# Designed miniproteins, single chains, continued (3), part 42

Each design is a single chain, and the fold is of that chain. pLDDT is the mean over its residues in the fold that is shown.

## One batch from the design tools (miniprotein)

Design m9537
Fold by ESMFold2-Fast:
Structure m9537 (fold): chain A 70 residues (1-70)
Amino acid sequence: GADLPAAEEEALEARIRELLAAGRFEEAVALAAEAAVRAGAMTPEQAERLRAAYAAARAGRLEEARAYLA
């Protein structure tokens, strides 16, 4: 379905929260994107572009990051 089961969402939210608390933002974004794909809220292509955009932005390549989100 479009929504994840409550137990799966809770487990993913806990993992994302742990990654954010540890400063592992790239992994948190990747996990959130994968969860969105599984929930049907995002395509695999959109998730890949989001991860690429984040990595480019993190490296200071803002124009490249913008291109991935276009």
Scores: mean pLDDT 73

Design m9538
Fold by ESMFold2-Fast:
Order: sequence, then C-alpha cells, then structure tokens
Structure m9538 (fold): chain A 55 residues (1-55)
Amino acid sequence: AQEEADKLLQEMARAFAAGDLETSIRLAEKAGEKLGDPELGKSIVAQLRRVAAER
C-alpha cells in the first residue's frame, strides 16, 4: 500500500518536472486512492494546478 503510493508520488514528480501536468494530476489522484486518503490526493492536485498556473 504505502510502497505503491510512494512509487506513484515519485512518478508524479518526474512527470511534473518534464512538463506533463495531466500525467502528474492522474498520478497524484492514484497515490491518494492507494493511501486511502482522497483529501490528500485532492490537495496535491490543487497544488500542482496552482504551481502550473503561476509558472
């Protein structure tokens, strides 16, 4: 459970660094689901969108 979420968060960070916001959002949502914490997933998605919007 935790190991799968950690892997998804690492993949999310790599996708975001590569400029792939859509993939980063999907990975963040999956990580939240794997942790059983949808609110954490939503929080990460909101932060990714905010950073992308601010450039």
Scores: mean pLDDT 79

Design m9539
Fold by ESMFold2-Fast:
Parts: sequence; C-alpha cells; structure tokens
Structure m9539 (fold): chain A 75 residues (1-75)
Amino acid sequence: LTPEQEAEVYLALGEIYLAIGKMAEKRGDYESAIESYRKAIELFRKALDLGYTEAEEHIRYAEQVLKEVEEKLKA
C-alpha cells in the first residue's frame, strides 16, 4: 500500500469502529463503546499522520462522543 492508500484504510477502519461504538452505546454497553471509540481515534490519528487532513474532523467528533459516553459510565 502507498501512504495515501494506507491512510484511506485507517480512515475507513476508524469509521467502522465509530459505528461499533455507537451500536454498543445504544445497547447501554458503555465500556465496549469507550473501547471502540478509543480504537477509532487511534486509527484516525494514524490517517492524519499519513497526511489525511480530513481525519482531524473525525478525531474531534470521536473525542466528543468518547467524552459523552465516559460521563455516562461515571454517572
């Protein structure tokens, strides 16, 4: 894979983990949601590091939903 293709793969995988996290959150499984959102952020950061600047917005969104679900787990 070229760096550009690798970045696209990381972005796609991050989006999949965001979807998994949302499904877990809808089930009330906040621990699994947190794990999936953290994985999504990690993957989006890898895409950003490879020059995929669009990943910045994905990271911000994933960090926001992670924060929201962490607050629910603490409550």
Scores: mean pLDDT 86

Design m9540
Fold by ESMFold2-Fast:
Structure m9540 (fold): chain A 69 residues (1-69)
Amino acid sequence: KEEAIKLLEEAIELLKQGKFEEAKELMERALEYLSGDAKKSVETALKVIFSNPVAALAGLKEAIEELKK
């Protein structure tokens, strides 16, 4: 769980910098550590990363909150 949170936090920073391909790689790595609602949030964010990066960023924040429960 801790490793997934770190990967998702790094992905958020990359998205803020416009580094979408690098963010996608970290999000895909994080999926290996995820299940349930957090995994679904990251999968949804991956689908919209290039079309709606603001929604992708919101989805990653939701995934981190689910992991902290």
Scores: mean pLDDT 80

Design m9541
Fold by ESMFold2-Fast:
Structure m9541 (fold): chain A 48 residues (1-48)
Amino acid sequence: SPLEEFRKRQKEILERASQLTPDQLEEAQRIYDEMLRLPGELARKLLE
């Protein structure tokens, strides 16, 4: 289901975040941007 895919995606992003060092600001920004996009991606899948 779209909700289950959303949850899996969140877990993947959190796993990547756990591997960051304090000096990896660009990767932290990418993770932040992905987290912000997830609700919109879920809404899109639910509307398809």
Scores: mean pLDDT 74

Design m9542
Fold by ESMFold2-Fast:
Order: sequence, then structure tokens, then C-alpha cells
Structure m9542 (fold): chain A 67 residues (1-67)
Amino acid sequence: DRRLEADILLARGLGEALLAGLRDPSEMEQIFEETRKRLEELLGDREEAERLVEEGRRHVERQLAAL
């Protein structure tokens, strides 16, 4: 199931991005970009991959702001 794989990949990427965001914003951006590329490859849909990563970015940004 490609959607389940995408959800797992996104969740893993967001967790890594959150941890990286505590140290270095450039590492966080790199993780978001790698996650987008992998989602695009998996789903075959660049627009959907971008949408999922941007939703996740907003979530990570809210978590970092709460610290």
C-alpha cells in the first residue's frame, strides 16, 4: 500500500526534521527536501508530495515554537 508507505515515510521525516530543528535549521530544510523527493518517487505526484511536506512543516514549526 503506497499510501501507508507514504504516511510512514512522512512521519519518520517529520520526526527527524523536528530533532534537526533543535540544532540547525539548514539540517531541517535538508530533511524536508529529502522527504519530499522520496514521497514524489513513491507517489509519482510532485504536487501531493509538496502538499504533505508543507502540512508536516507547519506541524514541526508549531512544535518548535512551543519549546
Scores: mean pLDDT 84

Design m9543
Fold by ESMFold2-Fast:
Structure m9543 (fold): chain A 60 residues (1-60)
Amino acid sequence: SLQAILDGLMRKEGEEAGLDYPSVEAATLTRRLARERNLDISKLSVEERRELLEEALKRL
């Protein structure tokens, strides 16, 4: 489920921008959204990463 995927990613907080994503498409879109907003994924909080990933998944 989406929640289980997000929980898995939250448990990996502290890793660099190479966090495990649910799909290549989700990873690509999440990085693109972060880049467009001048955000460094590796420096984002757990909540900020979750929000960015959820937005990316809603656009897939």
Scores: mean pLDDT 65

Design m9544
Fold by ESMFold2-Fast:
Structure m9544 (fold): chain A 83 residues (1-83)
Amino acid sequence: MREEEERRRKAKEYRTLAAAVYAATAISVIGYETQGEIDARRATSEEEKRRILEEAAREAERAREWGERKIREYEEKAKELEE
């Protein structure tokens, strides 16, 4: 096998991983936001509702930050292999 062919295969694998992380992150964000809205509807006070929504927003933000970091990591690895 050629080293160039092996590098291309690994680069495609990293891009596939980046795409998978992107999809998983999007699903997680939607999940956190949707669950937060459901929980907020069951809140007994406006203060409780606000706290529930803020917590859901923080969880969604953490998921986005993790996803962005992992996507960037995999994309950088793919670029290094494609040179």
Scores: mean pLDDT 83

Design m9545
Fold by ESMFold2-Fast:
Structure m9545 (fold): chain A 65 residues (1-65)
Amino acid sequence: AVDAAALAQKAQAATGSSKITPADIASIAAKIQALEPITAEAVAAALDISVASAAKVLAIVKANL
Protein backbone atom coordinates (compact mmCIF):
# COMPACT_ATOMS: atom_id res chain seq x y z
CA ALA A 1 0.00 0.00 0.00
CA VAL A 2 1.01 3.67 0.34
CA ASP A 3 4.13 4.50 2.42
CA ALA A 4 2.27 7.02 4.58
CA ALA A 5 5.31 7.80 6.80
CA ALA A 6 7.56 8.69 3.83
CA LEU A 7 4.79 10.74 2.19
CA ALA A 8 4.10 12.60 5.46
CA GLN A 9 7.80 13.60 5.66
CA LYS A 10 7.73 14.75 2.01
CA ALA A 11 4.51 16.74 2.62
CA GLN A 12 5.98 18.38 5.75
CA ALA A 13 9.10 19.39 3.78
CA ALA A 14 7.03 20.76 0.86
CA THR A 15 4.62 22.78 3.08
CA GLY A 16 6.78 23.64 6.13
CA SER A 17 4.02 22.20 8.36
CA SER A 18 4.78 19.61 11.08
CA LYS A 19 0.99 19.09 11.56
CA ILE A 20 0.83 16.56 8.68
CA THR A 21 0.94 13.01 10.15
CA PRO A 22 1.16 9.58 8.47
CA ALA A 23 -2.47 9.03 9.59
CA ASP A 24 -3.55 12.15 7.66
CA ILE A 25 -1.76 10.91 4.52
CA ALA A 26 -3.36 7.45 4.87
CA SER A 27 -6.82 9.06 5.19
CA ILE A 28 -6.28 11.21 2.07
CA ALA A 29 -4.93 8.22 0.09
CA ALA A 30 -7.93 6.08 1.15
CA LYS A 31 -10.39 8.74 -0.10
CA ILE A 32 -8.59 9.07 -3.45
CA GLN A 33 -8.37 5.27 -3.87
CA ALA A 34 -12.11 4.94 -3.05
CA LEU A 35 -12.84 7.60 -5.74
CA GLU A 36 -14.45 9.81 -3.08
CA PRO A 37 -14.46 13.57 -3.82
CA ILE A 38 -11.58 15.33 -2.09
CA THR A 39 -10.57 18.96 -2.63
CA ALA A 40 -7.62 21.10 -1.56
CA GLU A 41 -10.10 23.16 0.51
CA ALA A 42 -11.28 20.05 2.42
CA VAL A 43 -7.68 18.94 3.06
CA ALA A 44 -6.75 22.48 4.21
CA ALA A 45 -9.65 22.49 6.71
CA ALA A 46 -8.83 18.97 7.99
CA LEU A 47 -5.07 19.60 8.43
CA ASP A 48 -5.30 23.29 9.49
CA ILE A 49 -3.02 24.42 6.63
CA SER A 50 -3.40 26.79 3.68
CA VAL A 51 -5.23 25.74 0.49
CA ALA A 52 -1.94 26.14 -1.44
CA SER A 53 -0.18 23.76 1.01
CA ALA A 54 -3.13 21.33 0.82
CA ALA A 55 -2.86 21.29 -2.99
CA LYS A 56 0.82 20.26 -2.64
CA VAL A 57 -0.17 17.45 -0.23
CA LEU A 58 -2.83 16.16 -2.66
CA ALA A 59 -0.32 16.27 -5.55
CA ILE A 60 2.26 14.28 -3.52
CA VAL A 61 -0.32 11.62 -2.51
CA LYS A 62 -1.77 11.30 -6.06
CA ALA A 63 1.73 10.96 -7.57
CA ASN A 64 2.48 8.04 -5.20
CA LEU A 65 -0.79 6.05 -5.69
Scores: mean pLDDT 80

Design m9546
Fold by ESMFold2-Fast:
Structure m9546 (fold): chain A 67 residues (1-67)
Amino acid sequence: MVEKAKEEVKELMEKLIKAIEEGDWKEAEEYARKMQELVEAHRDSPEVVELAKKGIAEAAKVYEKRE
């Protein structure tokens, strides 16, 4: 279900951002990989892909501020 996938993407985005903020790079890498796998599994769902892209962009901004 697309709705379940969207919820999983949001949860992974929150965990990814928190891991980056806390400096847990190994955990951040795992969450980023899980999000990529979820996007690949739901490539036919533009809503899931766009939500994940926005989450990755948000995480990238947090990462950039720490560098």
Scores: mean pLDDT 77

Design m9547
Fold by ESMFold2-Fast:
Order: C-alpha cells, then structure tokens, then sequence
Structure m9547 (fold): chain A 90 residues (1-90)
C-alpha cells in the first residue's frame, strides 16, 4: 500500500509540474508574467506539501516522495529561470 501511495503521489507531482510549466511558459510572454509564475510555483509547492503529508503513516514512502518532489521543484525553477533570462535578453 505504501509503495502504491508513493507511486500515485509521484504521478500527481508529475501532472502538477506539467500544468505549472505550461502556466509559466504562457505567463513569460505577458506583463504580469512574474506574478503569475510566482503564483503557479506556490500552488505547486502547496500541492507537493499536501501529497507528502498524506504519506505521514509510511515514513519510507514519505522520504522517497519528498526527495522526488525536491528534484521536480528544482527542474521547475531551472526552467522558469531559463525562460525569464531569454525574455530579458530579447
């Protein structure tokens, strides 16, 4: 059960990451882009924290998902930084 819950949490993180990246990619072309991107990133952090807390009964699954979430958060930040650097250079 813990393994299945960790798998479901990772899948939800992947789905939310895709939504957040899509929002940031659209936002970067707008005047309110930074504010919209910041909001999308905070919503991603909130969803990740919620999913991690749902694993509180399985410490091993919680640790695995927490590590995975950290890696995914880093990728979102890296992608956003590249997009806004490209916008600034244009």
Amino acid sequence: EGEEKAKEAKKRIEEKKKEVIDTIEKAVKTDDGPAISDKAFQEFIDEVNKLIEELSEDPEAKEEVTKYAGEQLGEVVGHANKLYAERLAA
Scores: mean pLDDT 83

Design m9548
Fold by ESMFold2-Fast:
Structure m9548 (fold): chain A 81 residues (1-81)
Amino acid sequence: MSEKEKLKLEGEIHEALGRMALWVGDYETAAKQFKKAAELYLKAGDKKGAARSLKLLGEAYEKLGKYEEAKKLYKEAEELE
């Protein structure tokens, strides 16, 4: 497995963990996992994966009442796509 393939796989794992946390209402854990996923996808050169993770992070921040931070994340995700 190449370094980029490993980073993308790690990003996919953190995205999946974030989605599970979001589903059970653990928005703080969801935010941490999606942030880690976005960082890993960016290192792997996967802009689409990063954009998706940033949108999910925005959703978690909205659930935490962090509406201004969520808005910035949605804009950042759109700029990657």
Scores: mean pLDDT 88

Design m9549
Fold by ESMFold2-Fast:
Formats: structure tokens, C-alpha cells, sequence
Structure m9549 (fold): chain A 57 residues (1-57)
């Protein structure tokens, strides 16, 4: 599940994972998003955005 994959990231709970999927559509789009695009989501600061990029690769 895309939600379960996202919740493996420290700082990403199920609610934030759902917001990310609702905004970007799927994990592939989240992987392609820049740190600046990720920080447009409420609850994502630059440090968390960097963590998302590193863990999803």
C-alpha cells in the first residue's frame, strides 16, 4: 500500500500519508516531486521533505 510505504518514513503518519497521496496521486509522483513541492503540503517542513526524498529514493 502507498500509505503503508509512506508511514515507514519518520514523521509521516497515516493522515499525512493520505494528504500526500491526495495531492500527488501516487508514490511515483511523490518520488518525482521536489523538496519545494513537498513543502506545499501542510505538515511537511524542509527537513521532512528531505527525509521523504532520501527514503523513497
Amino acid sequence: SDIEELTKIPGVDEELAKKLIDYFGNIENIKKASVEELTKIEGVDPALADGIKKLLN
Scores: mean pLDDT 83

Design m9550
Fold by ESMFold2-Fast:
Structure m9550 (fold): chain A 74 residues (1-74)
Amino acid sequence: SIDEKIDELIERAKKLGLETIVNILEQAKTLPDEVRERIVELVEKAIEAYEKGDLEKASQYFSEALRLLNEADA
């Protein structure tokens, strides 16, 4: 489920010390499913890029996720 995916990503972000990503994922749980799924996809891509050492792509995906969260105003 999407909630299980969010919890998985929160644990991965915590292990990497990415507290801002943890906060984004926690806030995403309060959003409509369509927006929540898009944020989760972007965060997963950001974490994968970060783990591969592609900090530029990680930052881009992270920034897009944060932008969507701010626009949702839930």
Scores: mean pLDDT 83

Design m9551
Fold by ESMFold2-Fast:
Structure m9551 (fold): chain A 56 residues (1-56)
Amino acid sequence: SAASERSVAAAREALATLSPRGAAAVAGMAYKENLELGDEAGAREARELYEQALAR
């Protein structure tokens, strides 16, 4: 959905522009929202972004 795409895009931007903690928070929210929407692909991408943020 458009909401899934927007949340994942926000997580990607956060990973490029925010601190690791800030990026992880945005990606974690995107992961939860995509799970609630039933978008497994979006949830997977958001989870990968979350893990990348924590690894920085």
Scores: mean pLDDT 82

Design m9552
Fold by ESMFold2-Fast:
Structure m9552 (fold): chain A 59 residues (1-59)
Amino acid sequence: SRSERAGQLARRGAKRVLEGEDPEEVKRRTAEELARIPGVSPEEARELAERAVESALLS
C-alpha cells in the first residue's frame, strides 16, 4: 500500500542518518522518493522526510 511504502522509505532515511549520512542530503533524497509514490504530494513527501530525519537525530 501507499502508506506501507512511505513508511519503509522513511525508516530507510532514518537509518541512513543513524549510519552517519548527512541529514540534509538524506532528507532531500527521501522526499524525492516519497514524491514518486502515487497519491503522495510534494508537500506531504517533504513533511514525511523531515519528520523521519528529525526523529533519527533525536534518538
Scores: mean pLDDT 82

Design m9553
Fold by ESMFold2-Fast:
Structure m9553 (fold): chain A 64 residues (1-64)
Amino acid sequence: MSEKEQILKEIGEKLREIGDAFQKVVEGRRLIRKAETLEGEEAERLRAEGERLIAEGRKELGGE
């Protein structure tokens, strides 16, 4: 195994940690987008869940 492979492995582990937080943002955006195609209480519920996931993901990513 080369030193380049070890560096890539370390980068991969850091990307996995960032990826978990980023996935929450992606999932949250998908829920909001789905809520826009729906109406009523179900749409409001999905929108609220999406906004919550985005907030949690952004916080974990070191955003605001």
Scores: mean pLDDT 77

Design m9554
Fold by ESMFold2-Fast:
Structure m9554 (fold): chain A 61 residues (1-61)
Amino acid sequence: NLSVREKLLQLIGEILRLIGEIFQLEQQLKTATGAEAQAIQAQIAALKAELQRLVQEMRSL
């Protein structure tokens, strides 16, 4: 099914984008302290939650 294939490719692209963003934030977190570190940790948590949503969407195909 072409629609399922197209949806899968879009989800894979979005998942890879989120993984890249999480990686960048984790690198920033290594040198961050105090309030900056807390803010970055909160962003990483939010992106990981979005990643889990996309993985569930992919599994529902």
Scores: mean pLDDT 85

Design m9555
Fold by ESMFold2-Fast:
Structure m9555 (fold): chain A 63 residues (1-63)
Amino acid sequence: APAAGALPAVEPSEGARYAAEALRAIGDALDRGLARMRALLAAGASEEEARAAMLEILAEGRP
């Protein structure tokens, strides 16, 4: 049980819950984009080429 003076338990509002889901989708897109970028860099692609590929994946994976 929370002690006196502890912060009250705050249930996420519908907006906060929606924002959390949107952030998860963005995180998933970032993970895929970064994985592609790293794969291209490991294969000897230029930083410019790798960044362009990452941005394309991020654009497609945006919520």
Scores: mean pLDDT 70

Design m9556
Fold by ESMFold2-Fast:
Order: sequence, then structure tokens, then C-alpha cells
Structure m9556 (fold): chain A 72 residues (1-72)
Amino acid sequence: AAAEAAATRLFQEIVRDTNEIIEKLKKENPDLPDVEINTRASLELVKKYEPRREEIAAASATQAAGDAARVA
């Protein structure tokens, strides 16, 4: 369904953004420990996806329902 496809795309977008932010932070701050880099990446992701928080919650519910339906 279109909703399941949209949920999958959103999650793949989040994963891609997470990896890009971490990679960029590591290149810009090579002396920072991974914990600090991960903290900064998490804050950037929350800031970027805050206006889409309801969309993410709906996508999570849609993905879980879709996965359950495929197994049933």
C-alpha cells in the first residue's frame, strides 16, 4: 500500500540522514569521541524531524501493522 511504501521511504531517509550527519561530524571533528558525535547527530536529527514527529509516529504504526499483515 502507498502508506507502507511512504513509511519505508521515511525510515530509509532517516537512516541515510543519520549516517550522513555522523560521517560529516566525524570528518569535521576527528578528535571527538563517538559518544559526543552520536549526541550531536541525535540533536540534529531531532531538530530536523521535529516538525515531522507525528508523521514518524504514524509511519511506525503503519510499518508495524504492515509487517504483522505479511506474517499473518
Scores: mean pLDDT 76

Design m9558
Fold by ESMFold2-Fast:
Structure m9558 (fold): chain A 58 residues (1-58)
Amino acid sequence: MDEILEEERRFREYARRGDVEGAAEALRRLFEASGKHPPEETVRRLARQLVEAVAAGA
């Protein structure tokens, strides 16, 4: 379960930097840690949406 917290922390750092590729990689690892394996395109789309939401909320 510590794996999920670590990847969430990495995701937040990438999102702050506007690094969509890094955020997508962290999200993919989060899904894998929960036993899910979504398509790469789905993960990248979600990462873009979340990075944009962070930027808009800041």
Scores: mean pLDDT 76

Design m9559
Fold by ESMFold2-Fast:
Structure m9559 (fold): chain A 77 residues (1-77)
Amino acid sequence: GVEESRKLLEEPLKKLEEYIEYARNVLKNEELAKELEEKLKEVKALIEKGVSEEVLKKIEEIVKEAEKLIEEEEKKK
């Protein structure tokens, strides 16, 4: 039971870190990278408060918003 919860927390953190690196190094958009860093900070704060179904849903929403931001920046080209 605990392993599934831990994996659910590790995946969003890793995805956000990958999005930050992609925004900074590939898209060369420091402003987007900083916005994604704020999203990562929000996710870490939620994890520290304790893992519940509501917290997991909020983390998923934050990751989806980060993905949309990357997609929107890519579409500008």
Scores: mean pLDDT 79

Design m9560
Fold by ESMFold2-Fast:
Structure m9560 (fold): chain A 76 residues (1-76)
Amino acid sequence: MRHLDAAIERAEAGDTAGAIRLLDEAFQEVVERLPESAAEVLDLLQQAKERLEAGDTAGAIDLLRQARELVRQAEA
């Protein structure tokens, strides 16, 4: 998931606005590509977005990495 990986990179760089924008794109990618696993991944992405908006960048990055691992397992 290119947008999810890009969102993690932007969050790690301190670009919170860029990370949130890429997360909005990642929501759409998850719905389109992983319908059977979407609920868990979407929940993690939503929590990460809320953490970024609250200024908890570290917590958001952790949730995004968890979402990325679930995506890797679903795409394997």
Scores: mean pLDDT 79

Design m9561
Fold by ESMFold2-Fast:
Structure m9561 (fold): chain A 80 residues (1-80)
Amino acid sequence: SFTAVPKEKVEEVNKKLEKETEETIKYLKTLPPEEAKELAEKAAEYLLKAAEEAKKAGREELAKKLEEAAKRLKELAEEL
């Protein structure tokens, strides 16, 4: 879904993923801790699955960005 974009848009997706991750973290911090934790964990799982698909498609740079985003969300979940 989020990674189902044309090849020519991959660089744009990488930049948007970083910005969206920052905005998502800010938003999650406004929610009750238990709800924010559940949402952060689910989002991290989604991003890790997307990273695996990116690796299979030879998109190592995209996979790395997705893994970085997932790591930040997992770290947030641990702190909540």
Scores: mean pLDDT 76

Design m9562
Fold by ESMFold2-Fast:
Structure m9562 (fold): chain A 50 residues (1-50)
Amino acid sequence: MSSQEVSEAIGRGFSVGSSDPFQGVVDMGESAKKTLKELDKKEEEEKKLK
């Protein structure tokens, strides 16, 4: 039980701390921004297609 809690904390820290959480947030933000642009482009293409 205690060892599981430690394992979970280490796993979380390893996954986040090892990668750099700030960089992960930036990458995620860029993906979201690209998705929004794609949606906007799709809407414009749909207008042209119709």
Scores: mean pLDDT 63

Design m9563
Fold by ESMFold2-Fast:
Structure m9563 (fold): chain A 72 residues (1-72)
Amino acid sequence: SREAELVARLREEVARTLEELSKLPEEERRELLRLVAEALDRWAAQAEAQGWPELAAALRELAAELAALAAA
């Protein structure tokens, strides 16, 4: 399904983004991780409104993971 395809691509893009962010100094990395987590959570709300519960769940899960990394 398109939803499953988007979830797979989203996970790949987030993994690539995390690799790139790992090259930044800790303070800048944490701030960007927090901003990306906030963006993913907003996108999750939009996905839920569109009737895409699997995409919304994946976005919320990734947002929580990035927020946890930003707080570490």
Scores: mean pLDDT 86

Design m9564
Fold by ESMFold2-Fast:
Structure m9564 (fold): chain A 64 residues (1-64)
Amino acid sequence: SEKEKRLVILEARLTVLKGAIYFNRRVIKSRKDDPELVAKAEKEIERAEREIKELEEEIKELKE
């Protein structure tokens, strides 16, 4: 169904964003010597966390 296809797309996007957060958290921990890289990683985490919240809300609505 269209709903099932949409869920697959949204869940795939969630996986990518969660992977980006994981990667950037590792950058922050391993690259404390590079404040510019840390700041960039923190910004990417904030952007990904915002998009995840929007995607999780859409997934919730589609499952209702």
Scores: mean pLDDT 88

Design m9565
Fold by ESMFold2-Fast:
Structure m9565 (fold): chain A 62 residues (1-62)
Amino acid sequence: SDARVRELEEEIRRLSAEVTRLVDELTGNPDLSPEERQRLLAEIQRLLDEIGRLEDELRRLE
């Protein structure tokens, strides 16, 4: 449905923006501890996995 396609596209856009923000934090913040870097990397991977799932759903609807 058009509504579901739009919902998925909006959510993918939102999550992609969050990934960009976290990558900027990871690469731009020299004061991050190793533990903080590991947490950011884990969160980035979680978000990328979620984006992949939503993209798979979007492809099935098109």
Scores: mean pLDDT 88

Design m9566
Fold by ESMFold2-Fast:
Parts: C-alpha cells; structure tokens; sequence
Structure m9566 (fold): chain A 80 residues (1-80)
C-alpha cells in the first residue's frame, strides 16, 4: 500500500541520518519490492538502484550486486 511505501521511505531516511547505510539499503530494497508487487517496474528499478548505492557505501558488495540485478530485471519488465 501507499502507507507501507511511505513508512519504508521514512525508515530508510532515518537510517541514512544515522549513517547506517546497510539498513538504509535494506529499506530502499523493500520499497522496490513493494513497487514490483504492484507491477510498477520503473519505480521498482529506481529504488533497487538506490538500495545498491547504499549497500556499496556500506561495503556490502553481495547485497549491492543482488539489488543491481533486481533493478536490471525490473528495467527489462518495464519495457513490456
């Protein structure tokens, strides 16, 4: 729902303020997943890319690569 998306965005921004980039990346990835479940693939891709950037900043290369792969899949789905 829109309320869940707004709450996840709020939590991601709060994690960014604490400089907890891994937690911020996780909340942005969950935001992307909710857009994906609504078939809003363009938005899903944007938030998965944002998650990947935060995971990179946290030094979590594995989570960053996974988020980037999901962003690329969402970009392909958005072309349909």
Amino acid sequence: SMEEIEELKRKAEEAERKKDYREAGEYWARTGMLYWSQKKYKEAAEFYRLAAEHYERAGDKESAEKALALAKKAEELAKK
Scores: mean pLDDT 89

Design m9567
Fold by ESMFold2-Fast:
Structure m9567 (fold): chain A 59 residues (1-59)
Amino acid sequence: MLEELRKEIEELKDKVSEQELKTYVMHEVNGLSFKEIAEALGVSQSTVSRRYKKVLELK
């Protein structure tokens, strides 16, 4: 991953849940849409959106 993104992920590991961080990485690193992440994790798209927003609030 990019050096900038790597630093962000390391800082976030202590501040967000594993599920929130995983959702963020799947969107930012793997380029997956919220729909694809929701299908992969077995949750709703609204759950994915909330998890992603929590990570953004802590950046």
Scores: mean pLDDT 76

Design m9568
Fold by ESMFold2-Fast:
Structure m9568 (fold): chain A 105 residues (1-105)
Amino acid sequence: MIKITMPESVEAKEGEKVTLTATASEDVGTNVRWFKQKEGEEPQLLIKNVSTRMPGVDERFSASGSGTTYSLTIEKVKKEDEATYYAEVFYPERVRSPGTKLTVK
């Protein structure tokens, strides 16, 4: 079973660029998704297939990666972006990262 690690928390100032990196214990291929979850809300799918942005997701969100290292980038961070962000992979079963809490000052 693969393990995915991410920083527990990241702090940014409004208007800055933030990159959240997920590292897998082995190569996970292209079945990589990114989610945003606010407390009390359902997780929102932001990105699928490593880099494909979902309809309705702000263009400030982008993602990239290959092999064991995958990143979600948020340009010009807003206070509304405060949330826990998760990476999810399928290899050969669905595995979700612990998540990184983003705080915006």
Scores: mean pLDDT 84

Design m9569
Fold by ESMFold2-Fast:
Structure m9569 (fold): chain A 75 residues (1-75)
Amino acid sequence: VSKELIDEVAKIFVEEGIDETSARVLARALIEAYLAGRPFVLPENLEQVAQTLGIPLEKLKRAIEKAKEFLDEKL
């Protein structure tokens, strides 16, 4: 996974209100899951992840959707 790709995906999470450090960790995890053809987070665990990050569930869902669209365009 390239640093440039992580930086671009992390920017999407930051734009939805996630801090830079958490956004970078999430970006790496999402890209690795995407490339492996596995789910980033199971739907039943998504609310717990949003609570841990201190953001609304809707913002987390939107960030993940935007990041997946970005990866689909790039790959």
Scores: mean pLDDT 78

Design m9570
Fold by ESMFold2-Fast:
Structure m9570 (fold): chain A 74 residues (1-74)
Amino acid sequence: SPEEEQRRLEEGFRELAERMRRVLEEFDRRGASEEQREKIKQVLIKAVRKLLDGTPLEEVMKEFEEEVRRIFES
């Protein structure tokens, strides 16, 4: 139902917000570059788009974490 989908999106956005808070803390700790900050913004946009497209939250969060890790390794 539309109501169940809305609840799923709300839960997904809450989890993304919590993970982003931790990513920003890691940025401060590691001294992230402007390029890394821009890449993280694009990763967040991609994650939001996938949630809106109906991708399961677990898959979205797994991809988000893998992308963030790759950015900090570069």
Scores: mean pLDDT 82

Design m9571
Fold by ESMFold2-Fast:
Structure m9571 (fold): chain A 85 residues (1-85)
Amino acid sequence: MSLEEKAKELLEKAIEYAKEGNYEEAEKLVEEAIKLIEEAYGDNLNVQIDIGVAYLVRGVYNAIGEREEGVLKAAEILLEALKEA
């Protein structure tokens, strides 16, 4: 399994956990996926920008108590970044 494939699987699982209300596990899976994306696409500026945006969006939603939306939006941004890479 490639780093990209593993990152996609982790992001899909994160979405499932977030929808089930397990935000702690969902957030851990997003962090693991980001590490794999950084390893695979460290030289891709657009992907690095999308990682930054995903962190910012999740942080903003967490700050207002919307942890599910924070995970869902971050995962969506990262999955779209992987499609364009």
Scores: mean pLDDT 83

Design m9572
Fold by ESMFold2-Fast:
Structure m9572 (fold): chain A 65 residues (1-65)
Amino acid sequence: MSPEELAEALERAVRAGDAAGARAIAEQAIKSGYTKEQLLEAARIAAKRGESGGAAGAYEAAQTL
């Protein structure tokens, strides 16, 4: 999974109000070898798209690492 794909998946879950799904996506990314830096990059990509929900979700996941 790329940082861009992660940003899109988190944004979709947040938009749907699916907090459990957002957590599962972040946990799967971490299990797949994502680093804190890659999660922060996903947050940056989401922010550039103007999608604050995706940015916030990726940033929160990075803080959990």
Scores: mean pLDDT 71

Design m9573
Fold by ESMFold2-Fast:
Structure m9573 (fold): chain A 64 residues (1-64)
Amino acid sequence: SEIEKVEKGIEDLEKGKEIMEKAVEEAKKDPSTPEVIRKFLELVLKSTEALLERLKKKLEELKK
């Protein structure tokens, strides 16, 4: 169902967010990480968070 697909998408993105948060933290701790890579990882994390909020809102609409 559409609800099950969105719920699975949220679960997968939540896991992706956890991995990305760790990657951002490690990049910040490692002075050898190029600034462009650190900024890219931060941008990906921010985009993932925004997508998660949109999917959670869509899930609430679908449950009505």
Scores: mean pLDDT 83

Design m9574
Fold by ESMFold2-Fast:
Structure m9574 (fold): chain A 57 residues (1-57)
Amino acid sequence: LGALARAALADLSRVSGLSREEILALLRSNMSDREIAERLGVSQRTVANARRAVRES
């Protein structure tokens, strides 16, 4: 994974309490940005940015 993807996973892990591996699995799943955002307690934009960083890696 690229540096931006690792940073996004670390930040989401800290705010959600989930492991980085669990968050990575969610971002790679077919769940909508909205569903992931609601699950993690973050904005849809935050999820979309994290997904983009993961795809670019």
Scores: mean pLDDT 81

Design m9575
Fold by ESMFold2-Fast:
Structure m9575 (fold): chain A 69 residues (1-69)
Amino acid sequence: MAEEALEKGKRAFELAIEYKKKGKNDSALELLDIALEYLDQAVRLGGPRIKEEAEELKRKVEELKKEIE
């Protein structure tokens, strides 16, 4: 379901932040890519609220990815 995809994307993003703080940038980037996949699924399958939240979180994921790259 879209809600499950959103929660999985959110969890992957949280883990990416933790790995970045530990200096594990490669692992953080992998988790950010996983987060984007789940958030894209949430945008595709979700209603307006889920799409809005997923798109906002996607922007945050992309910003964090740029900081690491």
Scores: mean pLDDT 84

Design m9576
Fold by ESMFold2-Fast:
Formats: sequence, C-alpha cells, structure tokens
Structure m9576 (fold): chain A 85 residues (1-85)
Amino acid sequence: MRLAEEARRLVLEAPSPELLREAAILAAKAGSIRAAFLLLAGAVEADMGRAEEAARLAGEAVRLLVEEGKEEAAEELVRRLREAL
C-alpha cells in the first residue's frame, strides 16, 4: 500500500488527536510546514469526532511529504501510527 493510503487507513481505524499533533511536530522538523498544518487540521477533526476527515487530511500530509522528497519523514510518521495500534 502507498504510504499516504496506509496513513489514511491507520487514522481511520484509530483517530488520535494526540498522535496527529505529534506527527505535525515531526513534519515541521522535517521542514514541511504545509504537511504540519494538514496534520494539525486532522487533529482538530479527530477531536470533533470526524474520523473520515482526519484520515483524509493525514493521507494528504503524507502524500505532500513524499512529493517534497521527505520520504524518511513520511515513513517515520506512518511507523508511529502503526505503533499506536
């Protein structure tokens, strides 16, 4: 499965606002402010009980990280989502 699709699935199964905020910090440290904002928006949607929207935003953030050449950050983000399940 592509990393973005896996991130979307993992967030849909277990939407965690806390993990999405941690993921946003990881994305920002990797130099992707756009991915960080998408993950923060995803955390807000998860806090509101909107799991599908949170999952979509997390998938978009991971896709953006890959497009920016930050594949190691994308892989680390998905790994952390897997560990929380």
Scores: mean pLDDT 85

